# Designed miniproteins, single chains, continued (3), part 89

Each design is a single chain, and the fold is of that chain. pLDDT is the mean over its residues in the fold that is shown.

## One batch from the design tools (miniprotein)

Design m11276
Fold by ESMFold2-Fast:
Structure m11276 (fold): chain A 73 residues (1-73)
Amino acid sequence: SVEELKAMIELEEKQAALLEEEIKRLEEELEKAKKAGDEEKAEELELKRLLYQAVLDSTKFIIERLKEKVAAL
């Protein structure tokens, strides 16, 4: 149903927003680690940022597919 698809889009958009907030937090901590010369911490934060970015990109892809299904109804 259209209502079910819209509910799924809303849920996925909420997840995307949380991922974007976490990525921003990781970017801020990464800049702090770089300023402190903590290379090991910077590497860990960069890897986490890349992982969260991949999940965000996948989530955005799902949102676009769901929106296409709603538009086709």
Scores: mean pLDDT 88

Design m11277
Fold by ESMFold2-Fast:
Structure m11277 (fold): chain A 60 residues (1-60)
Amino acid sequence: SLEEAVKRFAEEKGITDPAEIEELLRIAEAVIRGLRMELTEEDIEKALRLALTIYEIDKL
């Protein structure tokens, strides 16, 4: 599921705060919805990479 993919991706990136994981999930869901992406493994990976980029820019 997308939630499991987000949690796994967050662990790989060293994100341990539940609030930050929840925020990353919301961004990933918005990316998938906005770009009309399918929920394939490849699209989930693309959404997670883009979500992380957005998250890092927003922290600047």
Scores: mean pLDDT 76

Design m11278
Fold by ESMFold2-Fast:
Structure m11278 (fold): chain A 63 residues (1-63)
Amino acid sequence: SEKKEEEEKRLNELIGRLLRAIGDGDEEEIRRAAEELGLSERALEDALRAAPWLAELNERARR
């Protein structure tokens, strides 16, 4: 096995952080995780646009 397994593990951890930040509507955490993932500006904008809607759905699901 190659050191790529550690890179994939880091990628999965960053993806998990990004998804949690989107669900919580934490724009600062979304930007940080997206930057660490090397996402394009468009992908970051798409995530930020989705975040308020997903945060609202998450809040409604918890009630």
Scores: mean pLDDT 73

Design m11279
Fold by ESMFold2-Fast:
Structure m11279 (fold): chain A 60 residues (1-60)
Amino acid sequence: SEKDKAEEILTEFAEKMSTLSKEEAKKLAEETIKKLEEIISDEDELNYLKKVIEDALEKY
């Protein structure tokens, strides 16, 4: 499902982000958002996931 694919993408993002510099993490976040935009058809869900990624970057 779209949700399962989104969870896989977010898990990969979280795992990679822990090993990256803030600048590299920002680029990974941009790439992750693009991947989510390709698979998530629900706009509210997509906007929620974008916010989760943005909030993660602010805490980094």
Scores: mean pLDDT 80

Design m11280
Fold by ESMFold2-Fast:
Structure m11280 (fold): chain A 62 residues (1-62)
Amino acid sequence: SLEEALEHIRKGDEALEKGDYLEAVKHYQRALVLLSEVLGETHPLVQAVGRRLAEAIRKLEA
């Protein structure tokens, strides 16, 4: 659901703030799947979450 996706975005953002990059990646991945199902892959919000996921992955691999 959209509500579940938004909660995962919030938890991902919290994990990023704490430096828990692996947890941030997991939450953003879940949010991306849920949002893509509801809004479609081309939706601006889906693209925004995809960029956040990419950032979290870069920090994890640093």
Scores: mean pLDDT 85

Design m11281
Fold by ESMFold2-Fast:
Structure m11281 (fold): chain A 61 residues (1-61)
Amino acid sequence: GPEVPDPDPRPLTPEERAFIDEKLAQALADIKASPVLPLPDEEEVASMRRVIELHVREKRA
């Protein structure tokens, strides 16, 4: 399979994955509570998850 030239510094632990999922769920709940905004697309959800992941990795690094 394809090899990544620069692999991720550290794989996510199950605890970090759970934390990311929890934070994403909270962010989605906040969006649902907002005034008449369309629900985020799958692409936007993936983007939000990536942002949370970066914050988790930054806190570790």
Scores: mean pLDDT 70

Design m11282
Fold by ESMFold2-Fast:
Structure m11282 (fold): chain A 65 residues (1-65)
Amino acid sequence: TTRQTALAIRLIGLALEYGAGVEVRFEGETVTIRIHDMSPEQAAAFGEEARRVARELGIPRVVLE
């Protein structure tokens, strides 16, 4: 969907700013984000930003791995 595409683009862009990789999977109303090469502090900050963007786009459930 357009919301899923928008979220994926924003999350990939954010991960690139951290110098890190992410894998994004969509299963219904759930987005699962697998983070590579982030410190725990960076992962926490990224997770907060990801949840904020998901809320703005109406995606209610975010899972971080």
Scores: mean pLDDT 78

Design m11283
Fold by ESMFold2-Fast:
Structure m11283 (fold): chain A 72 residues (1-72)
Amino acid sequence: MEELREEARKLLKEAIEAQKKGDSTKAVDLFRKAIELAEKAGLTEEEIVEMLVSLGYTEKQARALVEAVRAL
């Protein structure tokens, strides 16, 4: 359970780095995988948003990103 949370955080960090490098396709794929893994670990959307904020996003940006990925 804790390992899944840590792996989700790791994937979110990797997705953010991909986005900063301009690789939008890789970033979206990694964000989707990270969110799916976090949900399997029992994390709520609010907890995923908090994780993104801890990695440098604003709360508004984090919520928009989670919603965008879920809409795919």
Scores: mean pLDDT 78

Design m11284
Fold by ESMFold2-Fast:
Formats: structure tokens, C-alpha cells, sequence
Structure m11284 (fold): chain A 81 residues (1-81)
């Protein structure tokens, strides 16, 4: 799946390619909170803090109990201050 390919590329440090695969996963299933969370992680690794925050917020919107996404969003917001 595109989601699994995104995870493999992210593990390899291929950030731009990982983001593209997570975007494809989201296009196929926009309710995939894990794909939004991992897209946020890729943007964060790229230094795209505003885009990372938006992706994490979408993951939390889809799963309000997604603790890892809530913690990641808090860290990004501290860096945006």
C-alpha cells in the first residue's frame, strides 16, 4: 500500500518521496489518521513546521484519542513560538 511504502521511505530518510506516498494514501483514504500523523512527522523532519502542525491537527480531528499526534502537535507549536 502507499501507506506502507511511505513508512519504508521515511525510515530510509527519503523525506520528499515519503510525503508523496503518504499523500497518495490520504487521497485513497482521507480518514486514515495514521497517514496524517506520519505525513506530519515527515514535514517536521523537513523543517516544515506549519504543514506538520496542520497534518497533526487533521490526525487528531479524525482520532481525538491519538496521544502521539497530540504530543507531536504540542512540540511543533512550541517551536513555532
Amino acid sequence: SHYQQGLRLFAQGKLEEAAAEFEKAIAEDPNNAEAWYNLGNVYFAMGKLEEAAEAYEKAIELDPNYEEAKEALKRVKEKLK
Scores: mean pLDDT 90

Design m11285
Fold by ESMFold2-Fast:
Structure m11285 (fold): chain A 115 residues (1-115)
Amino acid sequence: GPARARLAALRAEVDRLMEDYRAGKISKEEFIERLKRIADEVVRLARESTDPAVLEGALGILARIMQAALELDAPEEVKRYLLRAVDEFERIAEKNGHPELVERARALREQLEAA
């Protein structure tokens, strides 16, 4: 559906942003702004859907953004923003009755807090 296609595009955008940032093609400020926008849209798509595949895809992209932020030593502001996005996702997963996704979101939050 449209949400799944949009999530695939957002995942590809995260990968491209990582490559562009590593290559010095975008500034740190642009990297931060774009990661925040992707996280916001991912959470919005999760909030607007009851499709488990959309929720799982959304969590996967949040995990990829976390990996990108940690691997590239992103500023603390990005980590704090992503923590809020993961917390919102956890609430969405809980409200929709997906305890397995709640557990995975909590694990992702703990990894972010420990880093």
Scores: mean pLDDT 85

Design m11286
Fold by ESMFold2-Fast:
Structure m11286 (fold): chain A 92 residues (1-92)
Amino acid sequence: GEIAKKGAEEGKKIAESKGNKVEAEVKGGEITLTIETSDVTRLIAAALVAMGLGLDGLEVEIKIEGNKLTITVKGKDDEKLGKAAIELGSTA
């Protein structure tokens, strides 16, 4: 919903402010963040945060393609999804 969308947009802005190229997409109870960077340590850090979100009851998919990381987070709580996107963007 709207909270997840706002969180995804904010997470994207934070990650972009650090020099990453970022795309964010929201589909119902699902947020997909795609982060492209030459700094592989940022991708690893974001992937570790995503794994932690999976332990907190969100469904998480992580895909790495060269210097591009795609994280998909799925859940029923719109506020929790929005907060997850901000945390991921802040880590990248």
Scores: mean pLDDT 81

Design m11287
Fold by ESMFold2-Fast:
Formats: sequence, structure tokens, C-alpha cells
Structure m11287 (fold): chain A 59 residues (1-59)
Amino acid sequence: SRERLLEANRLIREGRYDEALAVLDPRQREQFEVAREVAEKLREIGREIDEELEKRKAL
């Protein structure tokens, strides 16, 4: 439900990640983990792009 997502977001802001996951339904926990994995992959891609741009500046 929306209320559980709002409560989880509040707990995440407080750094209480284990409690945030406990508030979520199993389906919501799966979506949260998928979103986290996507965010991590996007950060990795951004880092590779920055590295490539720096190499191009050096040439």
C-alpha cells in the first residue's frame, strides 16, 4: 500500500534500512531491490562515460 511505501521512505531517510524493508510487502521489497540494482548499474555506466570523456580530453 501507499502508506507502507511512505513509511519505508521515512525510515530510509533516517538510515533505518532493515526496518524499512520489514514494513514493505514481499512484492514491494522485490521492486525496491530491482530499483536499487538499476540505480547501481546507472552509476557504473555514468562512471564509464566520465572515464571515456577524460580520455578524449587527454588526446
Scores: mean pLDDT 73

Design m11288
Fold by ESMFold2-Fast:
Structure m11288 (fold): chain A 79 residues (1-79)
Amino acid sequence: ADEEIRRIIREAAQKVAELGNPEAKKYAQKAIDSADAGNVDEALRNLMKAYKASTNPEAKAVAKEALDRVAELRIERDR
């Protein structure tokens, strides 16, 4: 559950850190650090900031897909 969500965020943020511009990389690293610390909400906030800051279409798409997948998993957990 939370472990899977953190894994999704971490993997997406790692890709943004590889492909993104400097601002996107900064937020991607914060998302990785937050996910590793177990802070899902902070990791999501930083992944969203990385998405908004990204100028590379591939990095942006990876971040968006991860954000959408995490939203879906959170809805399922409330059922």
Scores: mean pLDDT 82

Design m11289
Fold by ESMFold2-Fast:
Structure m11289 (fold): chain A 67 residues (1-67)
Amino acid sequence: DDAALVEQIRALLAAYTAAGGGRELLPQAVDDLLAAAKEAGISLAELYDTLANSETNPKEHGELGKK
């Protein structure tokens, strides 16, 4: 589902911002990224995988590292 992938991408970018990016991500910037991926022939699944592999993984910050 494209909607599920878009939500996962937004959640990952929001987690990145919360974990240390500290930069606001405008909806237009997310939409522009999605449009650029589509124009380049990159699927939403590929885009999500790329973002997940660049990884903020805030699990430790939320559970252990957030002290």
Scores: mean pLDDT 59

Design m11290
Fold by ESMFold2-Fast:
Structure m11290 (fold): chain A 90 residues (1-90)
Amino acid sequence: DLEEVRAAAEELVAAGREREAIYRLLGGAALAARAGDTELAAELAELAAEVAERAGDEEAAELARAAAEAARAGDGERAAEYARRGIEAL
């Protein structure tokens, strides 16, 4: 459940586990993008970018923003690729 992924990530942020939250959010964004849910993919990727920026992970934040932009453009494949690269940058 992609909504469960978002909720779990928010719980991790509240616990001070930002890196794990970014991983969960970007993973959820990639899954949503592949499923054709580009709106959810954009939302999860945007939240991942905010968490990454707050955590000081500039590379992950840039890739998460790129994933959100691709998702908003309706390009689910590119959104999933950027989200995956963001995870690799962690």
Scores: mean pLDDT 84

Design m11291
Fold by ESMFold2-Fast:
Structure m11291 (fold): chain A 117 residues (1-117)
Amino acid sequence: SPSLTESGGGTYPVGGSVTLTNSASGFDFSKSLISWYREAEGELMELVASISADGKKKWYAPEVEGRVTISVDYSNNTSTLKMDNLEKSDTATYYSLAVGEDGVLVMGQGVKVTVTG
């Protein structure tokens, strides 16, 4: 029964920062590709950031590159997405996804982030 639990949702000001965290149960991030996706109301789901199982390869969407950082704490089996200089367009539900070496997908329930000016 692998699961991901996300935290850090809420309402944040334009120009502020948010830290979203996921916690894994029943599997290890050291064996998983970890990704953060977002879905704004009426829009398609988009990939925001990903990190390889060894932590050596990171990818960021062009629209957020330079203001977003993805990291993993392998000892605590948690991943963090930090977003700086928030824009109203960052308002979305954020989902974490882990893909294991066996190809099994685990997705969190999502956390809602609202950015207001």
Scores: mean pLDDT 87

Design m11292
Fold by ESMFold2-Fast:
Formats: sequence, C-alpha cells, structure tokens
Structure m11292 (fold): chain A 57 residues (1-57)
Amino acid sequence: SAELEAAIAKLKAEYEATREEWIKSFAQTTGFSEELARKFLDMVYEISLEMLERKYA
C-alpha cells in the first residue's frame, strides 16, 4: 500500500541519516565494538520493517 511504502521510505531515510552517529555513540557509551553496534542496529531495523508490514497488512 502507499501508506506502507511511505512508512518504509521514512524509516530508511532516518536510519541512513542517523546510523553512523548512533553506532559511534553506542560504542563509546557501552565499550562494545562498532561492528557489534552495526549488527545490533541492523537487527533493530529489520524488526522495524517487519512491524511496519504487519501494521499495514
């Protein structure tokens, strides 16, 4: 649906705009590696996409 497409586009734009700053902040705050932070954030993004698909199903 157009609503789902718009929601996915918004999520993707926000993800791309903020991910590098978030990854660095997470690594500095927690002491975990940036690689682990990227994997975690990618998983959150994937879950968010599935939630949007369910919401607009």
Scores: mean pLDDT 84

Design m11293
Fold by ESMFold2-Fast:
Structure m11293 (fold): chain A 82 residues (1-82)
Amino acid sequence: LELSPEVRERLREIVALARAGDLEGARRLAEELAREAEEAGDLAGLAAAYAALALLARREGREEEAERYARLAEEAARRALA
């Protein structure tokens, strides 16, 4: 999947927050990234944002939410590659 420089920078910020233990801050940035990618029609960025949300939810022990985001990420990635 081809990610724009802006999406790559946002993902680095999300990862930095998660590493610092700010899972709530990381989730808010990932949710914002998903919304922006959806509005822009950026399926690759949307897939990356949902994948980040799935990882954050899993780390927080929210397995149902993690599974839901993982499915959304797979769907967006599949569309981006089609």
Scores: mean pLDDT 85

Design m11294
Fold by ESMFold2-Fast:
Structure m11294 (fold): chain A 67 residues (1-67)
Amino acid sequence: MRELDELLSQLMLAIQRGDDASAAEIEKQLKSLLKTEEERELIDKFVDAVKAKNWDEAMKLWKKLKE
């Protein structure tokens, strides 16, 4: 759970910096921690929300991933 929060934070920062290579590597690490295809799809939605600077949606998706 704590590792998930750390990786989501790092992913958000990488996307904000426009560091596509770091963002892709962090996404791989996150998807390796997730149990289901549905949870992995939430990561893709989180990336889209952060890229759109839709912080409300990004935080909502983060909370869903921690449930």
Scores: mean pLDDT 80

Design m11296
Fold by ESMFold2-Fast:
Structure m11296 (fold): chain A 92 residues (1-92)
Amino acid sequence: MEEEAERLAEEAAEALAKMSPEDQERIRQAIGEGQARGAAVYEETGSEAEAMRVAAEGLLEAARLAEELGAPELAEALRRLAELVREEAERA
């Protein structure tokens, strides 16, 4: 499980590195905003499951942005990461 998440993060990083610096910053900002929302939900609710669901939604938003910017490989890796995070939320 951890190895698959690490591999997908590596694939996402490689795809991101092929984009322009401006597009890289936009993707990183979208991911960071999703993580911040997840952290805020955890502080408010104390629920790891709910926080993970919100973080997964942030990854899907970043995937959509990646697709709009012409990076389908990054979009796919981010969607797969979001799926893994949602699966972990169901186990928490």
Scores: mean pLDDT 81

Design m11297
Fold by ESMFold2-Fast:
Structure m11297 (fold): chain A 59 residues (1-59)
Amino acid sequence: GDEARREELYREALELAEQLPSRSVRLAAIHELKRAREEGASIEELERMKRSLEALLAQ
């Protein structure tokens, strides 16, 4: 269901955020992900957040 997909995307995005080399950027990304989850972010929003984190790590 949608809940399972949201939890999967959140987990994947969180794993990416934890890999960010800057401590301040990493903590900000983790905080933003937690807030998005608490606010009931859509699958589209979580996918956008995941793509942004992938782009940052590709640099």
Scores: mean pLDDT 83

Design m11298
Fold by ESMFold2-Fast:
Structure m11298 (fold): chain A 100 residues (1-100)
Amino acid sequence: MDKIEELKKKVEELQAELDKAIKAGDKKKALELARELIKTSEELFRLAKEKGDKELALEAAKRMLEAAMKRLRVSETKEEILEAIGEILRAIGMILDLEL
């Protein structure tokens, strides 16, 4: 399996686990999973962009945005909130870079 297919599968698995942790009220687990999903989606974006797959890159950037927004919702400290906002802005910038 190529690295892009592995990352796509990991994004789907992390998304499902994150939604489950949020529903269970496990904020610590949700925060950890959101961070990993953001990182994995960003890596998928980079590889998709390198291969010229604009559609996959856009999908990865949108997945990163959703994960960052979910991270914001489970963030409790000022530091966690600011980090999540930074990740949201970064994901928006990645989307705009592809659309422009």
Scores: mean pLDDT 85

Design m11299
Fold by ESMFold2-Fast:
Structure m11299 (fold): chain A 72 residues (1-72)
Amino acid sequence: SPKIQALVRLAVAAVTHPERLDEAIAEAKKAGVSDETIDEAVRIAQDLKERGESPAAAANRALELAKTKYGE
């Protein structure tokens, strides 16, 4: 799903490449992800970064969020 891929890319970018976060946000919006869900994913990624969690943890949390919001 483009929405799931965009959210995972956004979460990983927020932790590993903050300079690419704006691009990832634009792609998520283009994929049809709501501003509220994007904001939630960014907060989750920032919280994980502050706790010293891995980029894999950010990707997994984004997948969980995407399945909850867009999973059937």
Scores: mean pLDDT 79

Design m11300
Fold by ESMFold2-Fast:
Parts: structure tokens; C-alpha cells; sequence
Structure m11300 (fold): chain A 88 residues (1-88)
């Protein structure tokens, strides 16, 4: 499932009920990080791909690690990073 941070928050109940095995997150706003991480902790997808500004990915990384995800791949392209996380 590919979804932006705001869309994930607005459709929280629907996305949680679908229990996607893979989540591709893009365009997460800094104000939405904590809500996005909380929703992920309820879904517990096997794999998360984050496509965002490098600074936002850096803020998401320790929070995703705290809820049981491991960073397995990172690709930096200018101001943007694609980071792949897998559930431990």
C-alpha cells in the first residue's frame, strides 16, 4: 500500500482494518510523525518504505526502531532519502 502521512492519519481506521503487509510512506509532515508511528504500531506491517526529505527520515528512523523495526536499506538522492525498514 502506498500512502502519504496525512492520508494515513485521515484513513486510520480503514488502513488498520486492511492490515497491509507492506507500507510505502511518502510526504510525511514533521507534525504528523508521532501519529504516523502510532498507526504503524497498530498495523505492524512486515515492511515499511519511507520516501521523504532526509531530515524527516532521520526523525522517523529512531521512532520506528523503538516499535520493533530495523533499517535494512538507505538510498540518499539529494535532499531526499528512501529508507527500507523490516519488522524484527
Amino acid sequence: MKINGRELIENREKVISLKPKELILYQVDPDDIDDVVEIISEIKPDKIIVENYTGIVGQLEPKLEEIGYELVERKVDGLYTTAVFERK
Scores: mean pLDDT 87

Design m11301
Fold by ESMFold2-Fast:
Structure m11301 (fold): chain A 58 residues (1-58)
Amino acid sequence: MELAVAKKDFKGTSPEELELKKGELLEILQRIGPHWWLVRSLKNGKIGLVPASYLEVI
């Protein structure tokens, strides 16, 4: 499983976007483009799009 951590808080603006808190652990499901990735939150299992620049791959 490919993991990432949120580098900063992100407040999603659409239903497809996932809200992030800094330090949150995420599973990378798909790199849809260079700017947006589909991830799953390890905290609550929710899936959504997040800005790739807000993530650090571990």
Scores: mean pLDDT 84

Design m11302
Fold by ESMFold2-Fast:
Structure m11302 (fold): chain A 65 residues (1-65)
Amino acid sequence: MADAILENARKVAELAREGAERGTPEQRDAIIRGMELASDIFKQRPEAKEAGDLLREEAERVRAA
């Protein structure tokens, strides 16, 4: 279960990165906010903590770019 959650989070992060790089500033901001919210939700569950941490790191990386 945890591995499937983490794998899906990695795919979401990859798609979010691509969308942010190709999108407008408004689309980039929406993607960052979406990843931050998903991270907060995932971190409420021990099994999904690693996925939540991954999404938070990606949101910070996109924001810094």
Scores: mean pLDDT 77

Design m11303
Fold by ESMFold2-Fast:
Structure m11303 (fold): chain A 78 residues (1-78)
Amino acid sequence: KEEEIKKLEKEIKELEEEIEKIEEKIKELKKKLEEAKKKGDKEEVEKLEKEILELEIKRGLLLIELGVLKTILKKLKE
């Protein structure tokens, strides 16, 4: 159980780091999106909106995985 707990804690930390990286990218893309909207560049707006959506979907899936792993960890520590 102790080795399983350590492995899960490592996996949770790695997922949290990946989620943070995706959140930073989304923030950067949202800034670019506002600039593209201000310039009236419809092609760039569409491209950025698609990239943001793809990253938000990926972030959502990773958050679900993180929630599952945290639930397992909590049960192991009970």
Scores: mean pLDDT 86

Design m11304
Fold by ESMFold2-Fast:
Structure m11304 (fold): chain A 55 residues (1-55)
Amino acid sequence: MSAEEQLEELRRMVEEGAPFEEIAARVMELRERYPDDAEVHEEAQRILEEALERV
């Protein structure tokens, strides 16, 4: 699975109204899988912030 594929799945979860805890857990897993990828970390943070806005 590519990082972009994981990010697209996260965006889909936000749109679908998945629980914030599930989105946060997947963001943490993605960051652990790509520790040196600054772009992935930045995009994951944006998605997490969007999910938080919906709470």
Scores: mean pLDDT 79

Design m11305
Fold by ESMFold2-Fast:
Structure m11305 (fold): chain A 94 residues (1-94)
Amino acid sequence: LKELEAKAKKGDAEAWLKLGEKLYEQGEYERAVKAYQKAIDLDPNYAEAWMNLGIALHKLGKNEEAVEYFNKALALDPDNKEIVERFREFAESL
């Protein structure tokens, strides 16, 4: 994680997304949220980062924010089947 964090800090939105994914896998949801926010700061049109942010916020019990950020992901890439399917699964979990 430290090596991936160092790479992400050099301004790579994809590296921040990958760091967030690894933190999420380890149950570090608050840290994953921060990593996804950094990815979005670098690329506000990064639909996958908005989706992953929503998923991590749901794990933290922040369901209203999770729905809002999933809607942002869908608005950015409405034809992305993966985002649509993940949103459906997420909505069914609420």
Scores: mean pLDDT 81

Design m11306
Fold by ESMFold2-Fast:
Structure m11306 (fold): chain A 71 residues (1-71)
Amino acid sequence: VDELVEEVAAEAEKLGHTVQADIIRKAGERLRQAGKEDVAREAFTKALELIKQGKVQEAVELISEALGRAL
């Protein structure tokens, strides 16, 4: 999970979205601290696909929605 979070954040940074990358890392930490590894794995897997398509804002929105449902 931690590796997946870092991959998503790194892809956002490569696109110049450093603020979004920080949000992604912090969201991953919050889900890990809450023991929501399955929610994190599902959300970040989908977010990675979106970011690879250049859809950084959609990826962040998806992660935020997952946080709201899990926490």
Scores: mean pLDDT 81

Design m11307
Fold by ESMFold2-Fast:
Structure m11307 (fold): chain A 86 residues (1-86)
Amino acid sequence: MSLDELIEELEKEIKENPNNAVLYYQMGELYIARGEYEKAIEYYEKAIELDPNYSQAYRNLGVTYEKMGKYEKAAEYRRKADEIES
């Protein structure tokens, strides 16, 4: 299945389940795979809005900001993930 097909399937699932943080997290991962880091950030931020204890979404925000050269933001989000898991 192509990335575009996976995105279409997740968009359909989000319409049916708009408050499921996991679906937004998965969209973020697909946009990372496409190299669209700003869109990935938007989806990970939505996942965190829905589930503030979603440590993996904070980790992936950190990785994404590092890929964008925003090292201070990357460190901040990694720290937030660590705090949730403590």
Scores: mean pLDDT 86

Design m11308
Fold by ESMFold2-Fast:
Structure m11308 (fold): chain A 64 residues (1-64)
Amino acid sequence: MKKIVLVLGEDEEKGKKLAEELKKKLGADDYILLTGKTSAEAIEIAREIEEKTGAEVYLATTPV
């Protein structure tokens, strides 16, 4: 089963660093960065990815 890290944040550089760290910690296959989205929109996107790919999606947000 594939694992994907989905990171929500305003700062792409901070988001990428967090995504790479979580990918290593969780043994995830890929990561996706989201900017300009609400938490609710990010949750909806995570569910769509799980339904379309069958992957486990781990949602995280960058610190403000």
Scores: mean pLDDT 79

Design m11309
Fold by ESMFold2-Fast:
Structure m11309 (fold): chain A 61 residues (1-61)
Amino acid sequence: PSAFERAMERLRRGEIDRITAADLAADYTPEQVANIIAFADRDGDGYIDREEFDYLLERKK
């Protein structure tokens, strides 16, 4: 699994409060990390939190 998938699973399980660029940097370049966060980050804080994750799941539904 990708760093993104691993980080999302940890967020879903409540193991972390939010996903940061550092969580994604293991498998992705800084440019790829910025693109992933920009796609998911609705509030523009530079992180993916639980509410943004829930929003993505609702949109995929």
Scores: mean pLDDT 69

Design m11310
Fold by ESMFold2-Fast:
Structure m11310 (fold): chain A 68 residues (1-68)
Amino acid sequence: MDQELLEKSREISAKIALESGKPDLAKKVLESKTSDELAQNIVKVGKETGKGDELSQRLSEAVNEILG
């Protein structure tokens, strides 16, 4: 587990949820305590906002920035 990657994933997913008018979903993402909970809430963000492709792209960029 990489704490920086976990925090960045929360930030990106919460931002997309907020931009899509879903603050409750953004709050669930930010309150995710485990990687599994976060992953489940990220999937919900993509599905409920219809921005799954954008979310996937931003998360991939974050992974490359932190690990590359």
Scores: mean pLDDT 79

Design m11311
Fold by ESMFold2-Fast:
Structure m11311 (fold): chain A 56 residues (1-56)
Amino acid sequence: MVEELIKKADEAEKEGNYLEAARYYRQASIVAIDEGNVELAQEYARKALEALEKAR
C-alpha cells in the first residue's frame, strides 16, 4: 500500500503538482507509522514538507 502512495506522489511531482505530492507523501508516512516503521515514516514526512515548500 505504501508503494502505491509513493508512486502517486512521484507522478504528481513530475507533473509539477507539489501540493498533491505532499498529500500522498503524508498519507504514506501515516501508513508507515501504522506498520511500525518510524524511520520510513520520518522520511516520507520530510518529503511531504519538501513538496509543500515547492507548492504554488
Scores: mean pLDDT 81

Design m11312
Fold by ESMFold2-Fast:
Structure m11312 (fold): chain A 55 residues (1-55)
Amino acid sequence: GVEEALEAARRAEETGGGGNRTALAEVKKSIELGDEEAARRGAESIREAIERGGL
């Protein structure tokens, strides 16, 4: 769910993946705007990128 996707996004920020910082900022903005679907998809993409490339 959204909470799991957000946790993955926070881990991406903690691991210092530079490309993930912009994506994480966009996810946070989507949450502020109430666009839950965009936030969820963005966070899931970050999670997959970390798992695939250690980003």
Scores: mean pLDDT 65

Design m11313
Fold by ESMFold2-Fast:
Structure m11313 (fold): chain A 77 residues (1-77)
Amino acid sequence: EEAELQEQLDTFERDLEELEKLAKETKDPKKLEEILKGLERGLEALKQLAPHLPPSLQARLEELLRRLEELIEELKK
């Protein structure tokens, strides 16, 4: 169901935006570790969703994966 898959991507994008905001605002190392774990779980979920997505949603998935991986790398610095 395309509408359902699009809604799942909308949810991932919204969750990623929230985690990006929290990562910028957080100065506590423990909170940053919790955010990092959340991002890693999100990355795993997107990878599991990837083989089920139609070509029309692949570009959006690739962009979300890129943003998520970039944020994970930034937080590990």
Scores: mean pLDDT 78

